# Designed miniproteins, single chains, continued (4): the designs that were tried, part 82

Each design is a single chain, and the fold is of that chain. pLDDT is the mean over its residues in the fold that is shown.

## One batch from the design tools (miniprotein)

Design m15019
Fold by ESMFold2-Fast:
Structure m15019 (fold): chain A 69 residues (1-69)
Amino acid sequence: AMSPGQAVAEVAQRLAEETGRPVTREEIIDAAMKEHGLSREEAQAAIDRLLALGMLVRDENGEVVLPAP
């Protein structure tokens, strides 16, 4: 299986494309759990790691999104 970080990154990107808006941390966690079988703790840890690496950023509303190109 993909690493939790890769799974979370792909889910976040796809949800942002699907909704056409920044996606919340909860939406990313829910999709990662359903699609990749991650635990909530694993998904949260992966999101925090990607934020620390600058691969995800928080929007002005506090929502988690991919960095703009």
Scores: mean pLDDT 76

Design m15020
Fold by ESMFold2-Fast:
Formats: sequence, C-alpha cells, structure tokens
Structure m15020 (fold): chain A 58 residues (1-58)
Amino acid sequence: AADARAATAHVAEAAAALEAGDLERAREHLRRWEAAHDRVAAEVGAMPADAATELDLE
C-alpha cells in the first residue's frame, strides 16, 4: 500500500517531467520508481484472484 503509493507518485512525476520535456528528471524519478515498483510487484503478485481479475491495467 505505502510502496504502491510511492511508486504511483514516482510514475506521475516521471510522466509530468516527460510532458515538460525534462528527460533527466524523468530518468531520476524512474530510478526511484524501480525500487518501489519491485516491492509493489511482489505485493500485487500476492493479491487475491479477484484483484488480479480486475487486471489492474491503466
């Protein structure tokens, strides 16, 4: 949950940086996202089947 929120925040920041054309800032946020994403991926992988069925696709 906390890691998911952190990962989402990093992805949002990276997206905003890309929209602004700030590739370096986007890379910095993506690096932070990688660490949080690994934890989120492990947590999501352990989610109940009903949550997995939702596909969690954006």
Scores: mean pLDDT 64

Design m15021
Fold by ESMFold2-Fast:
Structure m15021 (fold): chain A 76 residues (1-76)
Amino acid sequence: NAAQAERDIAGAREAIEKAREYLKKNTPEGLRQAAVYLAAASILLTAADMLGAPQEEIDRLRKEIEEVSKEIDEKA
């Protein structure tokens, strides 16, 4: 199921990028959208991990999600 794992990784990356974009706006609406996209990224990354995506890529994206989550918490 490499094709689905690849799509889930790509989706997680896109969701993380959107979360960062909304965080940069530094508005209440931006924070809510950032949280929504970060949640989507976490779900997609978990799915990719279950499908056997490369561990190095999973670890990198988990770190990025953790960093964005910390920024959201600091601004909440």
Scores: mean pLDDT 85

Design m15022
Fold by ESMFold2-Fast:
Structure m15022 (fold): chain A 97 residues (1-97)
Amino acid sequence: SIKVTNLSVPTSVAVGSDATVTGTVTGDQVAFVVVSIKNLTTNSAEQVVGQVLVKPGESFSVTVKNLSSAGTYQFTVSAGPSPHEPTDSVSKTFTVT
């Protein structure tokens, strides 16, 4: 099975700056990694911000540019054999101040 490991997000970023999510995928097959963001402060709809193909044991990096609204944000990273069938999903929060 495919699994997301070593998920890293910033602790805090300034309003108007970028935020980068990094992680590693483990498993025995190429993973479709979908990265989504949600503003928890406003309870916004979840937005897909990146989709990448990641080989077993390799890392991914997805950057969201120009975070213009302050608040608490959540990145969700889903990985699976296709973008419609994730086998693992991991979330981490960060702040924009």
Scores: mean pLDDT 85

Design m15023
Fold by ESMFold2-Fast:
Structure m15023 (fold): chain A 73 residues (1-73)
Amino acid sequence: KLLEEAREFALRATALYRKAHPDASDEEVLAAVERAVADWLVGQGVPREEAEELAKRLAREALERVRAGEVPK
């Protein structure tokens, strides 16, 4: 449940950042999304260290999905 919500949040954050910053590198997108997802997870009660580890994985997954043409709901 929480993991599915985090994946959707990461996808939306990635798509929104790309739209707002079309010239941003993949590294810039990943850094911004990782931070946003980690902060969101901490807000949901996940410890910071766990949130940061999950955020890195979710941000990479979301970037790949956006590149493949997936649009967040």
Scores: mean pLDDT 82

Design m15024
Fold by ESMFold2-Fast:
Structure m15024 (fold): chain A 67 residues (1-67)
Amino acid sequence: STSARLAELDERAGELGEELDREGKATTPEELVEELRRRGLEEEAELFEELYKEIEKKKEEYEKKLK
């Protein structure tokens, strides 16, 4: 299922992020999406980008509720 694929992708992205952090670089969702597209994983990149947008939307709703 899509959720299972996204979970596996998140795990792989975590491994990539650990390597980049070891080089002294912070890995952002945007950088991960670009790296996935660079490697030809366009469908996975789109799924991850969608997840990031959902997180952003919830953050915005939370900020509006606080004010």
Scores: mean pLDDT 67

Design m15025
Fold by ESMFold2-Fast:
Structure m15025 (fold): chain A 118 residues (1-118)
Amino acid sequence: SALKEQGEEKLKEGILAFRQKNYEEAIKYFEEAAKLYLEAGDNKGAGIALYNLGKAYLKLKEYEKAIEAFKKSIELNKDYPALVADALENLAKAYEKLGKYEEAKEAKEKAKELYEKA
């Protein structure tokens, strides 16, 4: 659909901005991509956009926002264990930065189980 194609374009623009370390600009593109993918009914695309949004928030040290983005990514990508595992590893990093070591450990253990069963 046109919405999905627009979502893919915004995701690519966000990834480019992220590589250039323009993290605030990357966030705007990833938010636009996630919205477009959700409107298109593309939960996988939306989850990937939200995963990248979480990574951009980690770079800006906005750890609570990163956690929320990764959690939403995991819910949308539940049928894609490798994508869930990647999001769980980065969720654990965000938890560690906030001193939430038990939540970080649980996320890492879940990620390991998903990688070992793939």
Scores: mean pLDDT 92

Design m15026
Fold by ESMFold2-Fast:
Structure m15026 (fold): chain A 63 residues (1-63)
Amino acid sequence: SKEEYKKKGEELIKEGEEAEKQGNYQLAAQKYGEASKYYFKSGDFDKMEEASERASQASVKGG
């Protein structure tokens, strides 16, 4: 369901934030990118854009 996709996106954001705290920017970018895909599936386009932007920023920080 859309609700399940949204929850998965939220879980992936938390995993990305944990990866960032550990300095694992590449892992954070992967998690935020996956979150963006789940938000797209849930129809949460604003959260999709936010997650996509966070993925891009994490990727830049990682080199």
Scores: mean pLDDT 88

Design m15027
Fold by ESMFold2-Fast:
Structure m15027 (fold): chain A 62 residues (1-62)
Amino acid sequence: MEDLVKEADELIKKLEELGYPEQAEMLRRAVDRAVAEKDPVRLRGVVNTAKSLIKKIEEKKK
């Protein structure tokens, strides 16, 4: 689970760098909740959501 937390943190930082701090904060809260509940499936879902958002943003930037 720690590896997923690290991956999620890196993706959240990338979202902040891309100019989406509100989305980054929302995902950070989701990570914190998944860690508190010890739910690796939910945490993986957060990572996948972050990756999807970043890909969509990068595609929009040409």
Scores: mean pLDDT 79

Design m15028
Fold by ESMFold2-Fast:
Structure m15028 (fold): chain A 67 residues (1-67)
Amino acid sequence: GLDAAALAAALEAALRLPGLGGLRSASGMIHKDASDPAVAALAREAAASRTEAEARRWLQKALDIAR
């Protein structure tokens, strides 16, 4: 799994992606690789999101925990 610094960097990189498809794809990868179960759960919610705004809200919560 990703260490804390790599996880925070991956979440920040995901938040810079345009569009729902990119956000969902990146979130799905982070969910599988995250060692922190709280961060993994939030990334899973982002990957299941139906709007870009919803995905960004979940990823931001994950980043706030990972920092």
Scores: mean pLDDT 83

Design m15029
Fold by ESMFold2-Fast:
Structure m15029 (fold): chain A 60 residues (1-60)
Amino acid sequence: SLEEELEELRRRLAALDDRMRAVLADTSLSPEERERELLRLGREQVELQDRLAELERELA
């Protein structure tokens, strides 16, 4: 269902936020490595947010 997809997307976004925070806190990463990881995670976040917004429009 659309509601189940929304809940799953929200959980995935929350998990992604936790991963981004872990990358920011990781003192073993160089600034360049951290930037690459954050850019990758940021792209994934945008994709999930776009899908979330689409589903929310469908449920409105």
Scores: mean pLDDT 85

Design m15031
Fold by ESMFold2-Fast:
Structure m15031 (fold): chain A 81 residues (1-81)
Amino acid sequence: SVEEDIQRLREEARRLGLPDELIAALVKTFEEIAKKMTPEEREEAYQALVDELRRIAEDLAKATSPEQKKVLIKRYLDSLR
Protein backbone atom coordinates (compact mmCIF):
# COMPACT_ATOMS: atom_id res chain seq x y z
CA SER A 1 0.00 0.00 0.00
CA VAL A 2 1.00 3.66 -0.32
CA GLU A 3 0.97 3.93 3.50
CA GLU A 4 3.45 1.01 3.81
CA ASP A 5 5.72 2.57 1.14
CA ILE A 6 5.62 5.91 3.01
CA GLN A 7 6.60 4.17 6.28
CA ARG A 8 9.49 2.38 4.52
CA LEU A 9 10.66 5.69 3.01
CA ARG A 10 10.56 7.52 6.37
CA GLU A 11 12.45 4.69 8.11
CA GLU A 12 15.18 4.57 5.43
CA ALA A 13 15.57 8.38 5.39
CA ARG A 14 15.85 8.50 9.21
CA ARG A 15 18.34 5.60 9.14
CA LEU A 16 20.48 7.60 6.68
CA GLY A 17 20.35 10.66 8.98
CA LEU A 18 18.39 13.07 6.76
CA PRO A 19 16.92 16.14 8.53
CA ASP A 20 13.19 15.98 9.37
CA GLU A 21 12.35 18.93 7.07
CA LEU A 22 13.83 17.13 4.04
CA ILE A 23 12.18 13.81 5.02
CA ALA A 24 8.79 15.58 5.19
CA ALA A 25 9.29 17.15 1.72
CA LEU A 26 10.36 13.81 0.17
CA VAL A 27 7.39 11.97 1.69
CA LYS A 28 4.96 14.65 0.43
CA THR A 29 6.41 14.40 -3.10
CA PHE A 30 6.12 10.59 -3.03
CA GLU A 31 2.50 10.76 -1.76
CA GLU A 32 1.53 13.14 -4.60
CA ILE A 33 2.98 10.91 -7.36
CA ALA A 34 2.20 7.50 -5.81
CA LYS A 35 -1.60 8.00 -5.94
CA LYS A 36 -1.38 8.05 -9.78
CA MET A 37 0.77 4.90 -10.06
CA THR A 38 0.29 1.14 -10.35
CA PRO A 39 1.88 -1.02 -7.58
CA GLU A 40 4.76 -1.85 -9.97
CA GLU A 41 5.35 1.83 -10.82
CA ARG A 42 5.24 2.71 -7.09
CA GLU A 43 7.92 0.10 -6.28
CA GLU A 44 10.14 1.54 -9.08
CA ALA A 45 9.57 5.07 -7.73
CA TYR A 46 10.33 3.88 -4.17
CA GLN A 47 13.63 2.28 -5.27
CA ALA A 48 14.59 5.45 -7.20
CA LEU A 49 13.86 7.57 -4.11
CA VAL A 50 15.93 5.27 -1.86
CA ASP A 51 18.86 5.67 -4.30
CA GLU A 52 18.34 9.46 -4.20
CA LEU A 53 18.24 9.41 -0.35
CA ARG A 54 21.67 7.72 -0.37
CA ARG A 55 23.05 10.38 -2.73
CA ILE A 56 21.61 13.18 -0.54
CA ALA A 57 23.10 11.59 2.61
CA GLU A 58 26.52 11.39 0.89
CA ASP A 59 26.34 15.06 -0.18
CA LEU A 60 25.36 16.16 3.35
CA ALA A 61 28.24 14.10 4.81
CA LYS A 62 30.68 15.97 2.50
CA ALA A 63 29.55 19.35 3.91
CA THR A 64 32.31 20.61 6.24
CA SER A 65 30.32 23.37 8.01
CA PRO A 66 26.75 23.85 9.34
CA GLU A 67 26.34 26.71 6.83
CA GLN A 68 27.25 24.47 3.86
CA LYS A 69 24.85 21.77 5.10
CA LYS A 70 22.04 24.35 5.44
CA VAL A 71 22.59 25.57 1.83
CA LEU A 72 22.50 21.96 0.53
CA ILE A 73 19.28 21.20 2.45
CA LYS A 74 17.66 24.36 1.01
CA ARG A 75 18.70 23.39 -2.55
CA TYR A 76 17.20 19.91 -2.15
CA LEU A 77 13.97 21.39 -0.74
CA ASP A 78 13.76 23.86 -3.66
CA SER A 79 14.33 21.00 -6.17
CA LEU A 80 11.26 19.15 -4.78
CA ARG A 81 8.93 22.09 -5.53
Scores: mean pLDDT 80

Design m15032
Fold by ESMFold2-Fast:
Structure m15032 (fold): chain A 68 residues (1-68)
Amino acid sequence: MTEEELRRVGLAVLESEAASGADPARIQQQREDLLRGSDTPSAQEVLERARVVLAAKAAGLEAARELA
């Protein structure tokens, strides 16, 4: 997993949260922090969620490979 890959997934997580009715100002701030490479608590929370999403995706790919 690269830093750039983690940022891309983090941005996708923020887009998903925005679509689910999250505060637009919070989403914009977290997106800016993430793109800037900031180590703020907000950016770290998004990166941690991105890691969880990537782990779930990897598990899903393993299951698909086994079943298909």
Scores: mean pLDDT 72

Design m15033
Fold by ESMFold2-Fast:
Structure m15033 (fold): chain A 55 residues (1-55)
Amino acid sequence: SLEEIKKEVREKLEEIVAQYRLAKKTKGPDEVAAIAAKLNQEVQELSKRAEEKIK
């Protein structure tokens, strides 16, 4: 269902946000930038996957 897809997306986004916050507390600026780029790619992949599931 759409609600199940929304829940999965929300949970994955929460994981991504937690990883970014941890990186900001524990890593230097260059490492944080690299992690941010990776996480942004994961967000885009998640968005595309969710859109495909609602077809």
Scores: mean pLDDT 80

Design m15034
Fold by ESMFold2-Fast:
Structure m15034 (fold): chain A 84 residues (1-84)
Amino acid sequence: DLEEWRKEAEEKLEKEVEELLEYLSKKTSEETAKELAELARRYGQAVIEALVAEAEGDAEKAAAYRAEADALAAELAEKLAAAL
């Protein structure tokens, strides 16, 4: 069930973002850690949506979410390089 997979993926993402926030809070300011964790959450959600769309056969929607994920990944990489 694709919907069940999506829910499990979102639950795993939430847990991983919480762990990332805790880790980053030891490395940088609280504000920067929260910003990076939120950006990672948005990236993960875009990836999940792209995979769901691809599985449903919606190539245009999958491409749009992949483009969003790529943009978020670039922003996350830039901010990580600046913060660390």
Scores: mean pLDDT 86

Design m15035
Fold by ESMFold2-Fast:
Structure m15035 (fold): chain A 63 residues (1-63)
Amino acid sequence: MSPEQLAADRAQALATARALLEEARARGDAEAVELAEKALALEDDPYGATLLAGMAGWENRRA
C-alpha cells in the first residue's frame, strides 16, 4: 500500500469527523457528536478513525 494513500485516508477521516462534529452540534445530535469525537481520538489508527467517521456520517445523514 502507498504511504500517500494512508496519509490521505487519515486526513480525510479527521476532516470528515470535524465537519460531522460541527454539524451534529448545530443539530443537537449528541450521538453523532460522540461518534465524531471517538473518530478524532483514533487519529493514530487511520483505519479505525475512517470507520468511525463513516459511522458518524451515516448516523448524521439518517436524521
Scores: mean pLDDT 64

Design m15036
Fold by ESMFold2-Fast:
Parts: sequence; C-alpha cells; structure tokens
Structure m15036 (fold): chain A 95 residues (1-95)
Amino acid sequence: MVVTRRTAAGWYVDPETGLPLAVGWAGVTVDGRSAAATHEIRLDADGRVVGEGLTATPGTEPSLLDEARALARRGAELLRAGEPFQPVVSETVEE
C-alpha cells in the first residue's frame, strides 16, 4: 500500500480584505484515493485572530483535520515573527 502525505503551512495577504490569512493544508493519498483538509486563520493587522474555518473532503480522518489546524497555527506564528512566506512541504511514506 502506498501512502503519500503532503503538507503546506504559510500566510499571505487576502486580496479581498487586505488582511493577513494564515493557511494550513494537509492531504493524503492512499491507493489513488485522496482526502485533504484546509484550515484558515484570519488575522488583523496586529496578528490577532479574528476568525478561522476548516474545509475538508467528506470522510477525512480527524488526524488530518488536526494536522491542518496545527499547520495553520504555524503559518500564523510565522507571520507574527515577521518570517517570510513558507510554501509547500511534501512528505512521502511507503508501507
């Protein structure tokens, strides 16, 4: 069985609001079946959380949802620390 996990953590300025948006994405593919979760944290100009939301493929495992949330929090911390945007991190696990 081949399991491919891909993750992304970062932040960008939302073009619709002009405010920072931190994002965490976690995806998994098992034998050609894909599931993904995206968690977004909306921040004000001072880096304070003003909203958040989670979107996931129906039937996505709770562990993947938790990973997306953790990655979004990392994105928010990068913004608060003044660190540059960090794009995709990819991991592949073979069983």
Scores: mean pLDDT 72

Design m15037
Fold by ESMFold2-Fast:
Parts: sequence; structure tokens; C-alpha cells
Structure m15037 (fold): chain A 65 residues (1-65)
Amino acid sequence: MLKAEEAAALILMAASALGIEVEVEIRGDTIIVTVRGASPEKVKEFEELAKKIGKNYGFKVEIRE
């Protein structure tokens, strides 16, 4: 079972719930999330959620804009 795919799916769901558009890329033990055109407040909220998801699955999460 690919835990990275599960983590990525949850991160995408979190972004959708906050109404932001993101691109997700899995690189080894790191999930790279590129945020496009979101407010700084929503980006911070999303970043906290994404990092929690990553930690629960044993992956690092990097937010890029």
C-alpha cells in the first residue's frame, strides 16, 4: 500500500476544503506542494494541515509558491 499516495490524497482534500488550488509531487520521503493564487491566511492554514498529514504518514512536506 502506497502511504505517500494516501498522504497526497489527504493533502489535496485539505486544499479543496480551503478552496485553494495546489499541485502535489512525491519525491522519495518528501511531498512537495505548490500553491497557486491563494491568500496568505489560507496558505498558512493549509500548510499546518499538510504538515500534520505528512507527519502522520512519515513524510516531509514542503510548501512552494
Scores: mean pLDDT 79

Design m15038
Fold by ESMFold2-Fast:
Structure m15038 (fold): chain A 65 residues (1-65)
Amino acid sequence: MSHAEVVARALQAELDRYRDKLSAEQAAAVERIVRELLANPELPEEEAQRLGTEAGRIIRTSVAV
């Protein structure tokens, strides 16, 4: 499994866990990043981690609580 796929699966699990606490815009942004990672499984580790960090930040700082 590629780094991009690992990051995408982790983000999908976090998205599913916190979906009810995310705004529609935050959920859509995370879903877009997951799709980008899955569409490009051969992304370099550094780029996959950058996308994962951005999506993870959105999930962790969810305002819809």
Scores: mean pLDDT 77

Design m15039
Fold by ESMFold2-Fast:
Structure m15039 (fold): chain A 89 residues (1-89)
Amino acid sequence: MKREEIIKRLEELRAATDDVSARELLDALIDEIREGGVSVEDIDRMIKVIRVTRAEKEAEGRLTPADQAALDALLATLEEAKKIIEEVE
């Protein structure tokens, strides 16, 4: 089934990811796909929220190098998850 293929590819992405927050995000996405599914539109909203959060932290002078690295890892992970869902659908 296409759902199981998406889950398998996300689990492979999780195994390749060294960032703890990105792994936790992938675990949450896999669980949601098992329960009812995650749409491309849902991922686009998540990407938008992270981009807004990054911009707000930068504007406030609170964006540390560690925050930047973590947010960039989350964005890269969401973009790859979106690509997996689009390719399997």
Scores: mean pLDDT 80

Design m15040
Fold by ESMFold2-Fast:
Structure m15040 (fold): chain A 87 residues (1-87)
Amino acid sequence: MEMEELKKELEERIKRIKEEADKKIEEADKNNDLEEKRRVLAREIAEVLELSMMKVLGIPYDESMSDTEKNKRLGEALIKYLKELQA
């Protein structure tokens, strides 16, 4: 996959996460559910940060990828990146 296509796909994923979070925040505000609003915000921040790191590190995004597999790939890419900085 071209790097430009990968970055565009990740940016579109980030946009969808933000749009979905906005909808859930609106529902939580309508119900006066501060706890749900906090959960949605925390999840949005975590998912946007994860995808942003994947974009920077050039890790391909796969919807079928488990959280364990994503964390493994992020960890491996970060270790590789740090080793390259030390070289």
Scores: mean pLDDT 72

Design m15042
Fold by ESMFold2-Fast:
Structure m15042 (fold): chain A 63 residues (1-63)
Amino acid sequence: MEADILLALGDMAYAIGDYELAIKQYEAALALDPENSVAQLNLARAYRAAGDLEKAAEYEAKA
């Protein structure tokens, strides 16, 4: 439930181009649910958009 709210906040931040805020919200979601593959994939996507391709690949591999 709480992780789902953080994922939604991250999605909104990503949609407006605030990738730093999106990463923060997705990281908070993963802190509550470390096995959440949706959070891992969304975090990878946000890192890729921010230009951090190594972090993007790391989270894609974990999902």
Scores: mean pLDDT 81

Design m15043
Fold by ESMFold2-Fast:
Structure m15043 (fold): chain A 70 residues (1-70)
Amino acid sequence: MDYEKLVKEYEEKIKKDPNNAEAWYNLGEAYFKLKEYEKAIEYYTKALDLDPLNTRARSNLSQVKKALKE
């Protein structure tokens, strides 16, 4: 999977619609896979700010924070 390509696609989506919680979530996931943990935290946090009921973003945010501490 080309996560760099996914990052560019979702960055374009959020430029057009900064309230697209799914795009913020997918950016967080892509950065998590790239091991860019600080960026993953930032984007997951934004996704949860827009959609607090996104339990997957909450779970992944906890996981990436744990990975960052290791």
Scores: mean pLDDT 82

Design m15044
Fold by ESMFold2-Fast:
Structure m15044 (fold): chain A 59 residues (1-59)
Amino acid sequence: PIKEAVKEFLTKYLGLPEEVAEEIADEFYKRGADPETLIELLRKRFGEEVAEKVKEYLE
């Protein structure tokens, strides 16, 4: 499922704790699972630098 793929991405790519990654992945899935939604969630929690890195990875 897409939610699990996002959780794995957050833990392996960003090194986030599993609990934090699960919370973000759950919110992402509830809000429509758009790449823009993921970038916005990461920007709010970790700031522009982290959001920019993820945006580059998704390109």
Scores: mean pLDDT 76

Design m15045
Fold by ESMFold2-Fast:
Structure m15045 (fold): chain A 64 residues (1-64)
Amino acid sequence: AGQRVRITMLRDNAAFDQNGNILKKGDVIEGVIRRVFEDGDLLVEDAAGRQYYLGSDQVKVEPI
């Protein structure tokens, strides 16, 4: 999808970036949802082109 979103990590290890770096609880990313997987997990890309894989049940997603 092309929608801009703000995503807040609700726990440690809720997400990782394209290099395998793990995001921490309270981390926030803003970007565009590029893909929704069958399990509901998300691929999000930020304005710098960094990609994040997110567990949908471990994050808060807000439209912006």
Scores: mean pLDDT 78

Design m15046
Fold by ESMFold2-Fast:
Structure m15046 (fold): chain A 88 residues (1-88)
Amino acid sequence: SPEEIRKKLIEIHNKYVDELYKLRKDYEAGKITKDQYIERSIKIAEEALKEVRKLLDEARSLGDEQTVIDAETAIKRLEIDIKYEKEK
């Protein structure tokens, strides 16, 4: 359902933010280099992007315009995050 897709989008976002937070803490603790931090941040964003793209396909199959917009917005935000990390 559209509500279940929106819930999954929130869960993907929360996991994404949590994984980035933990990665940042490892970097600040000197456990990883700046280059490793950037590379792993990109991979985390790419994995989130893959999951959101699956939900976009599901949203399109349901024909719910708002859920499609929500998924497309999440994709654009992740693509911006990846671009920003690659420019560091």
Scores: mean pLDDT 87

Design m15047
Fold by ESMFold2-Fast:
Structure m15047 (fold): chain A 64 residues (1-64)
Amino acid sequence: SEKAKTTPGTYDVGYGVVPTQEQIDEWKKQGIKTAFYPKVGPNARGVQEAMEEGRKRLEAAGIK
């Protein structure tokens, strides 16, 4: 639903994006507690690795 993209506390990181520490800090300031990657079909290995790295950074910062 369209509300999913604008719901406070939840953020769509984007396909294959590795967030910077500055982006993560900004999301935390905005009250974002949960972030997710869009579910897509089979991905190239590099895209999956980027999403895994991004997830690790988010979780290390306390964002699920």
Scores: mean pLDDT 68

Design m15048
Fold by ESMFold2-Fast:
Structure m15048 (fold): chain A 123 residues (1-123)
Amino acid sequence: SALDAERDRILALTRELRARLSPEVAAALAALVRETTEALRANRDDIDKQVEIMREFAARVAALADAAALSPEVRALLREVVTAVQSFIGTLLSLRESGEISQEEYNAQIEALFQGILDVLTG
């Protein structure tokens, strides 16, 4: 599906990112992914809250890049991953709002994406 292709692209970008991160930074990013996944699960029935959680995730990832003093090239790749994730979530929101997918399928697609990212970051 188009969603599977978008997810696979995000996972490929995440693998490129992981190869350029120290183990410590990869572990810190993995912790943010876990916390975000748990926050999304706690708010499965609240799409507006899930949008807030995703904005907070993007902000926390940017703060981690600053704290870790990542190179401009690694920061650019990290921004590309975050932008692709936000685009994927935006596509899912549009499909949910149009009624093309259920709330359950929306939640399952987000969980599959974040689990895939986590698996890449933890090896």
Scores: mean pLDDT 87

Design m15049
Fold by ESMFold2-Fast:
Structure m15049 (fold): chain A 84 residues (1-84)
Amino acid sequence: DVEGLAKAAEKLVKEMESKDPLEREIAATFLVMLLSLALQDPDPERRRAFLEAVKPILEKGKKSKDPFVRKVFEWALKEAERAL
C-alpha cells in the first residue's frame, strides 16, 4: 500500500512541525519506523515508488527550525537516496 504509506509519511511530517516537542519526537519516531518498514519491502518496484513519493516531502522537512527534526529528515533522506 504505497499510497497509504506516502500519506502516513506526509501526516508525520506535518506533526513534526508541532510546537510541542513531545509531539515532534513521537512523529519523528514513527517516521523512522515507517521508513524502516518500507525499506524492508521485498518488492523493489514498491520500495522505489514509496521512496520517490516521499523524497519531496522529506526535502521540505529538512527546513525545520528544530535541530532534532532536521537530523531525522537528513537521516531519512539519505536512507531514501541510498535505497534508490
Scores: mean pLDDT 75

Design m15050
Fold by ESMFold2-Fast:
Order: C-alpha cells, then sequence, then structure tokens
Structure m15050 (fold): chain A 55 residues (1-55)
C-alpha cells in the first residue's frame, strides 16, 4: 500500500507527508539536497522514491 510506504518513511526519516509525496517528482540532485538538509541517507530516500514509483 502507498500509504504504508509513506507512514514508514515518515517514521524512519522525519520528513513530512508532503515531502515524501514529492520524492517521485524530484531529480537526483534535489533528492540529495533534501537528504543533506534533513540528515538522512541519500540511498534511503532513493529507496523510498523507488517504492512509491512501484506502488
Amino acid sequence: SRDVIIDLAQRDTGLSRAEILALPTMSDAELEALARRHGVSVSGLRSVRDALLAA
């Protein structure tokens, strides 16, 4: 479920629902900037983006 992916990503990253929902629309550069700003792994955000695109 898409909502389960979002809920788990919020818990694991501390990002807002809006920021998580925006991940599939982001370039790699934008995603790297977001990851750096929030102190989360780039690979972690890429995994969430890929999961949302597959859902």
Scores: mean pLDDT 83

Design m15051
Fold by ESMFold2-Fast:
Parts: sequence; C-alpha cells; structure tokens
Structure m15051 (fold): chain A 70 residues (1-70)
Amino acid sequence: SPRDELIALAQLLAIEGELFYAEKTKNKETVERALKDARDLLEQHPDMSPWLRERLEELIKKAEEILKKL
C-alpha cells in the first residue's frame, strides 16, 4: 500500500542518517543499531518495491563494512 511504502521509505532515510552520523563519530553502538534497524525493516516489509530493497540491502552492506573497521 502507499502508506506502507511511505513508512518504509521514511524509516530507510532515518537509518541512512543514523549510519552517516555513526560513521563520522566512529560510534560502534550506533552502527550496530542502524544495522539491526535496517535488517528489521527488510523483514517487516517483504513486499517493498525493488528499488527500496536494493537501497536497503546496500545500506546493510555498508553498515557491515563500517563495523569491520571499528
């Protein structure tokens, strides 16, 4: 539904912001939270549009790479 897609997009944007800030501050706890939130979002919206799914999967990979360096 349009509402579900808007909610998923809003949550994705919030998680992207959290990860951006966490990377700059090297805050491991915030990176771990962003990663968990991203994975939860993917699980809660299995029918999300392909472009949102791709962006979310890229976000998860980026968070995992940041964690490896912390």
Scores: mean pLDDT 84

Design m15052
Fold by ESMFold2-Fast:
Structure m15052 (fold): chain A 68 residues (1-68)
Amino acid sequence: MEEKIKEVEELVKRGEYKEALKIVEKLIEEGKLEEAIKAAEKMIELARDDPIVVLAASVLLAIAKELK
């Protein structure tokens, strides 16, 4: 469970934003909405310098919260 959130954090720290976003999308597809919410929030926190990444993560966060 926590393992996917940590993977997203490590990808964001490496600047691999596209791969991090794909993991969040996959968590939503699998119905793991609480994990998707936590991962998206961590992306927003760590990628604050990139407005496009923050926007993309915020959209996924909103989708996960609506489905929960």
Scores: mean pLDDT 81

Design m15053
Fold by ESMFold2-Fast:
Structure m15053 (fold): chain A 76 residues (1-76)
Amino acid sequence: SSLIDQAVELAGQGSEAARAGDLETAARHYREAARLFLEAGAVKLAQEALLKLSEVLRQMGRDEEAARAEAEARAL
């Protein structure tokens, strides 16, 4: 679907931003990718995006938000 294609592109941009050290941009892209995957019903891909978001948030020292993203992934 177009939503899945858009979410895949955003997850890729998130990965690229994370590799460049732009953790704020990476977190934003992974959150948006997870949202679009959920709208498309792609639960497993949404879980993966939320776990990547959690990892980036922990690298930023935002441990409470990281735990929240991980809990969201587990609830799916």
Scores: mean pLDDT 90

Design m15054
Fold by ESMFold2-Fast:
Structure m15054 (fold): chain A 55 residues (1-55)
Amino acid sequence: SSDEKFAIETSKELARILVENGELETLEKYIKMLLESDDPELQKMGEAMKEVLKE
């Protein structure tokens, strides 16, 4: 859905901001919480943020 795509892209931008600010511990904790969720949308957001961390 358009909302899911927006949530994923917004999550990637948040991850980039956290990387630029050196907030890697905060980013890792947030990714872990999203990936451990039973919500498929939150899991996709966590995977998207994790990909930014690998760049």
Scores: mean pLDDT 82

Design m15055
Fold by ESMFold2-Fast:
Structure m15055 (fold): chain A 99 residues (1-99)
Amino acid sequence: SLSEQLRELPPELAAAVRRFLDAIANPEKYTVEELRQALQEAATALARYFQEDGDEVASKEAQRIAEKAKDPSLTVEELQELGAELLTILGRRGYGIVP
């Protein structure tokens, strides 16, 4: 399950990813800025983790998502699309949902 896969990540990283997943699943409970911040935090933390794990490609992709998420003009839908990209990266690494 996703919860079981998240337990394989370091605690701080698992917490950031969990906060992000809650935000994209329940966008009505959060502001666009909170959703943007959750995505930036998760993507930045994952990029660092992938870099330390030696996955240069995944690290660069997560960094790209983190940079795009800084754009204050992005809608909830655009942030959710970036979130889906981040989950795809996790899935390919065996840490998340495989589409």
Scores: mean pLDDT 78

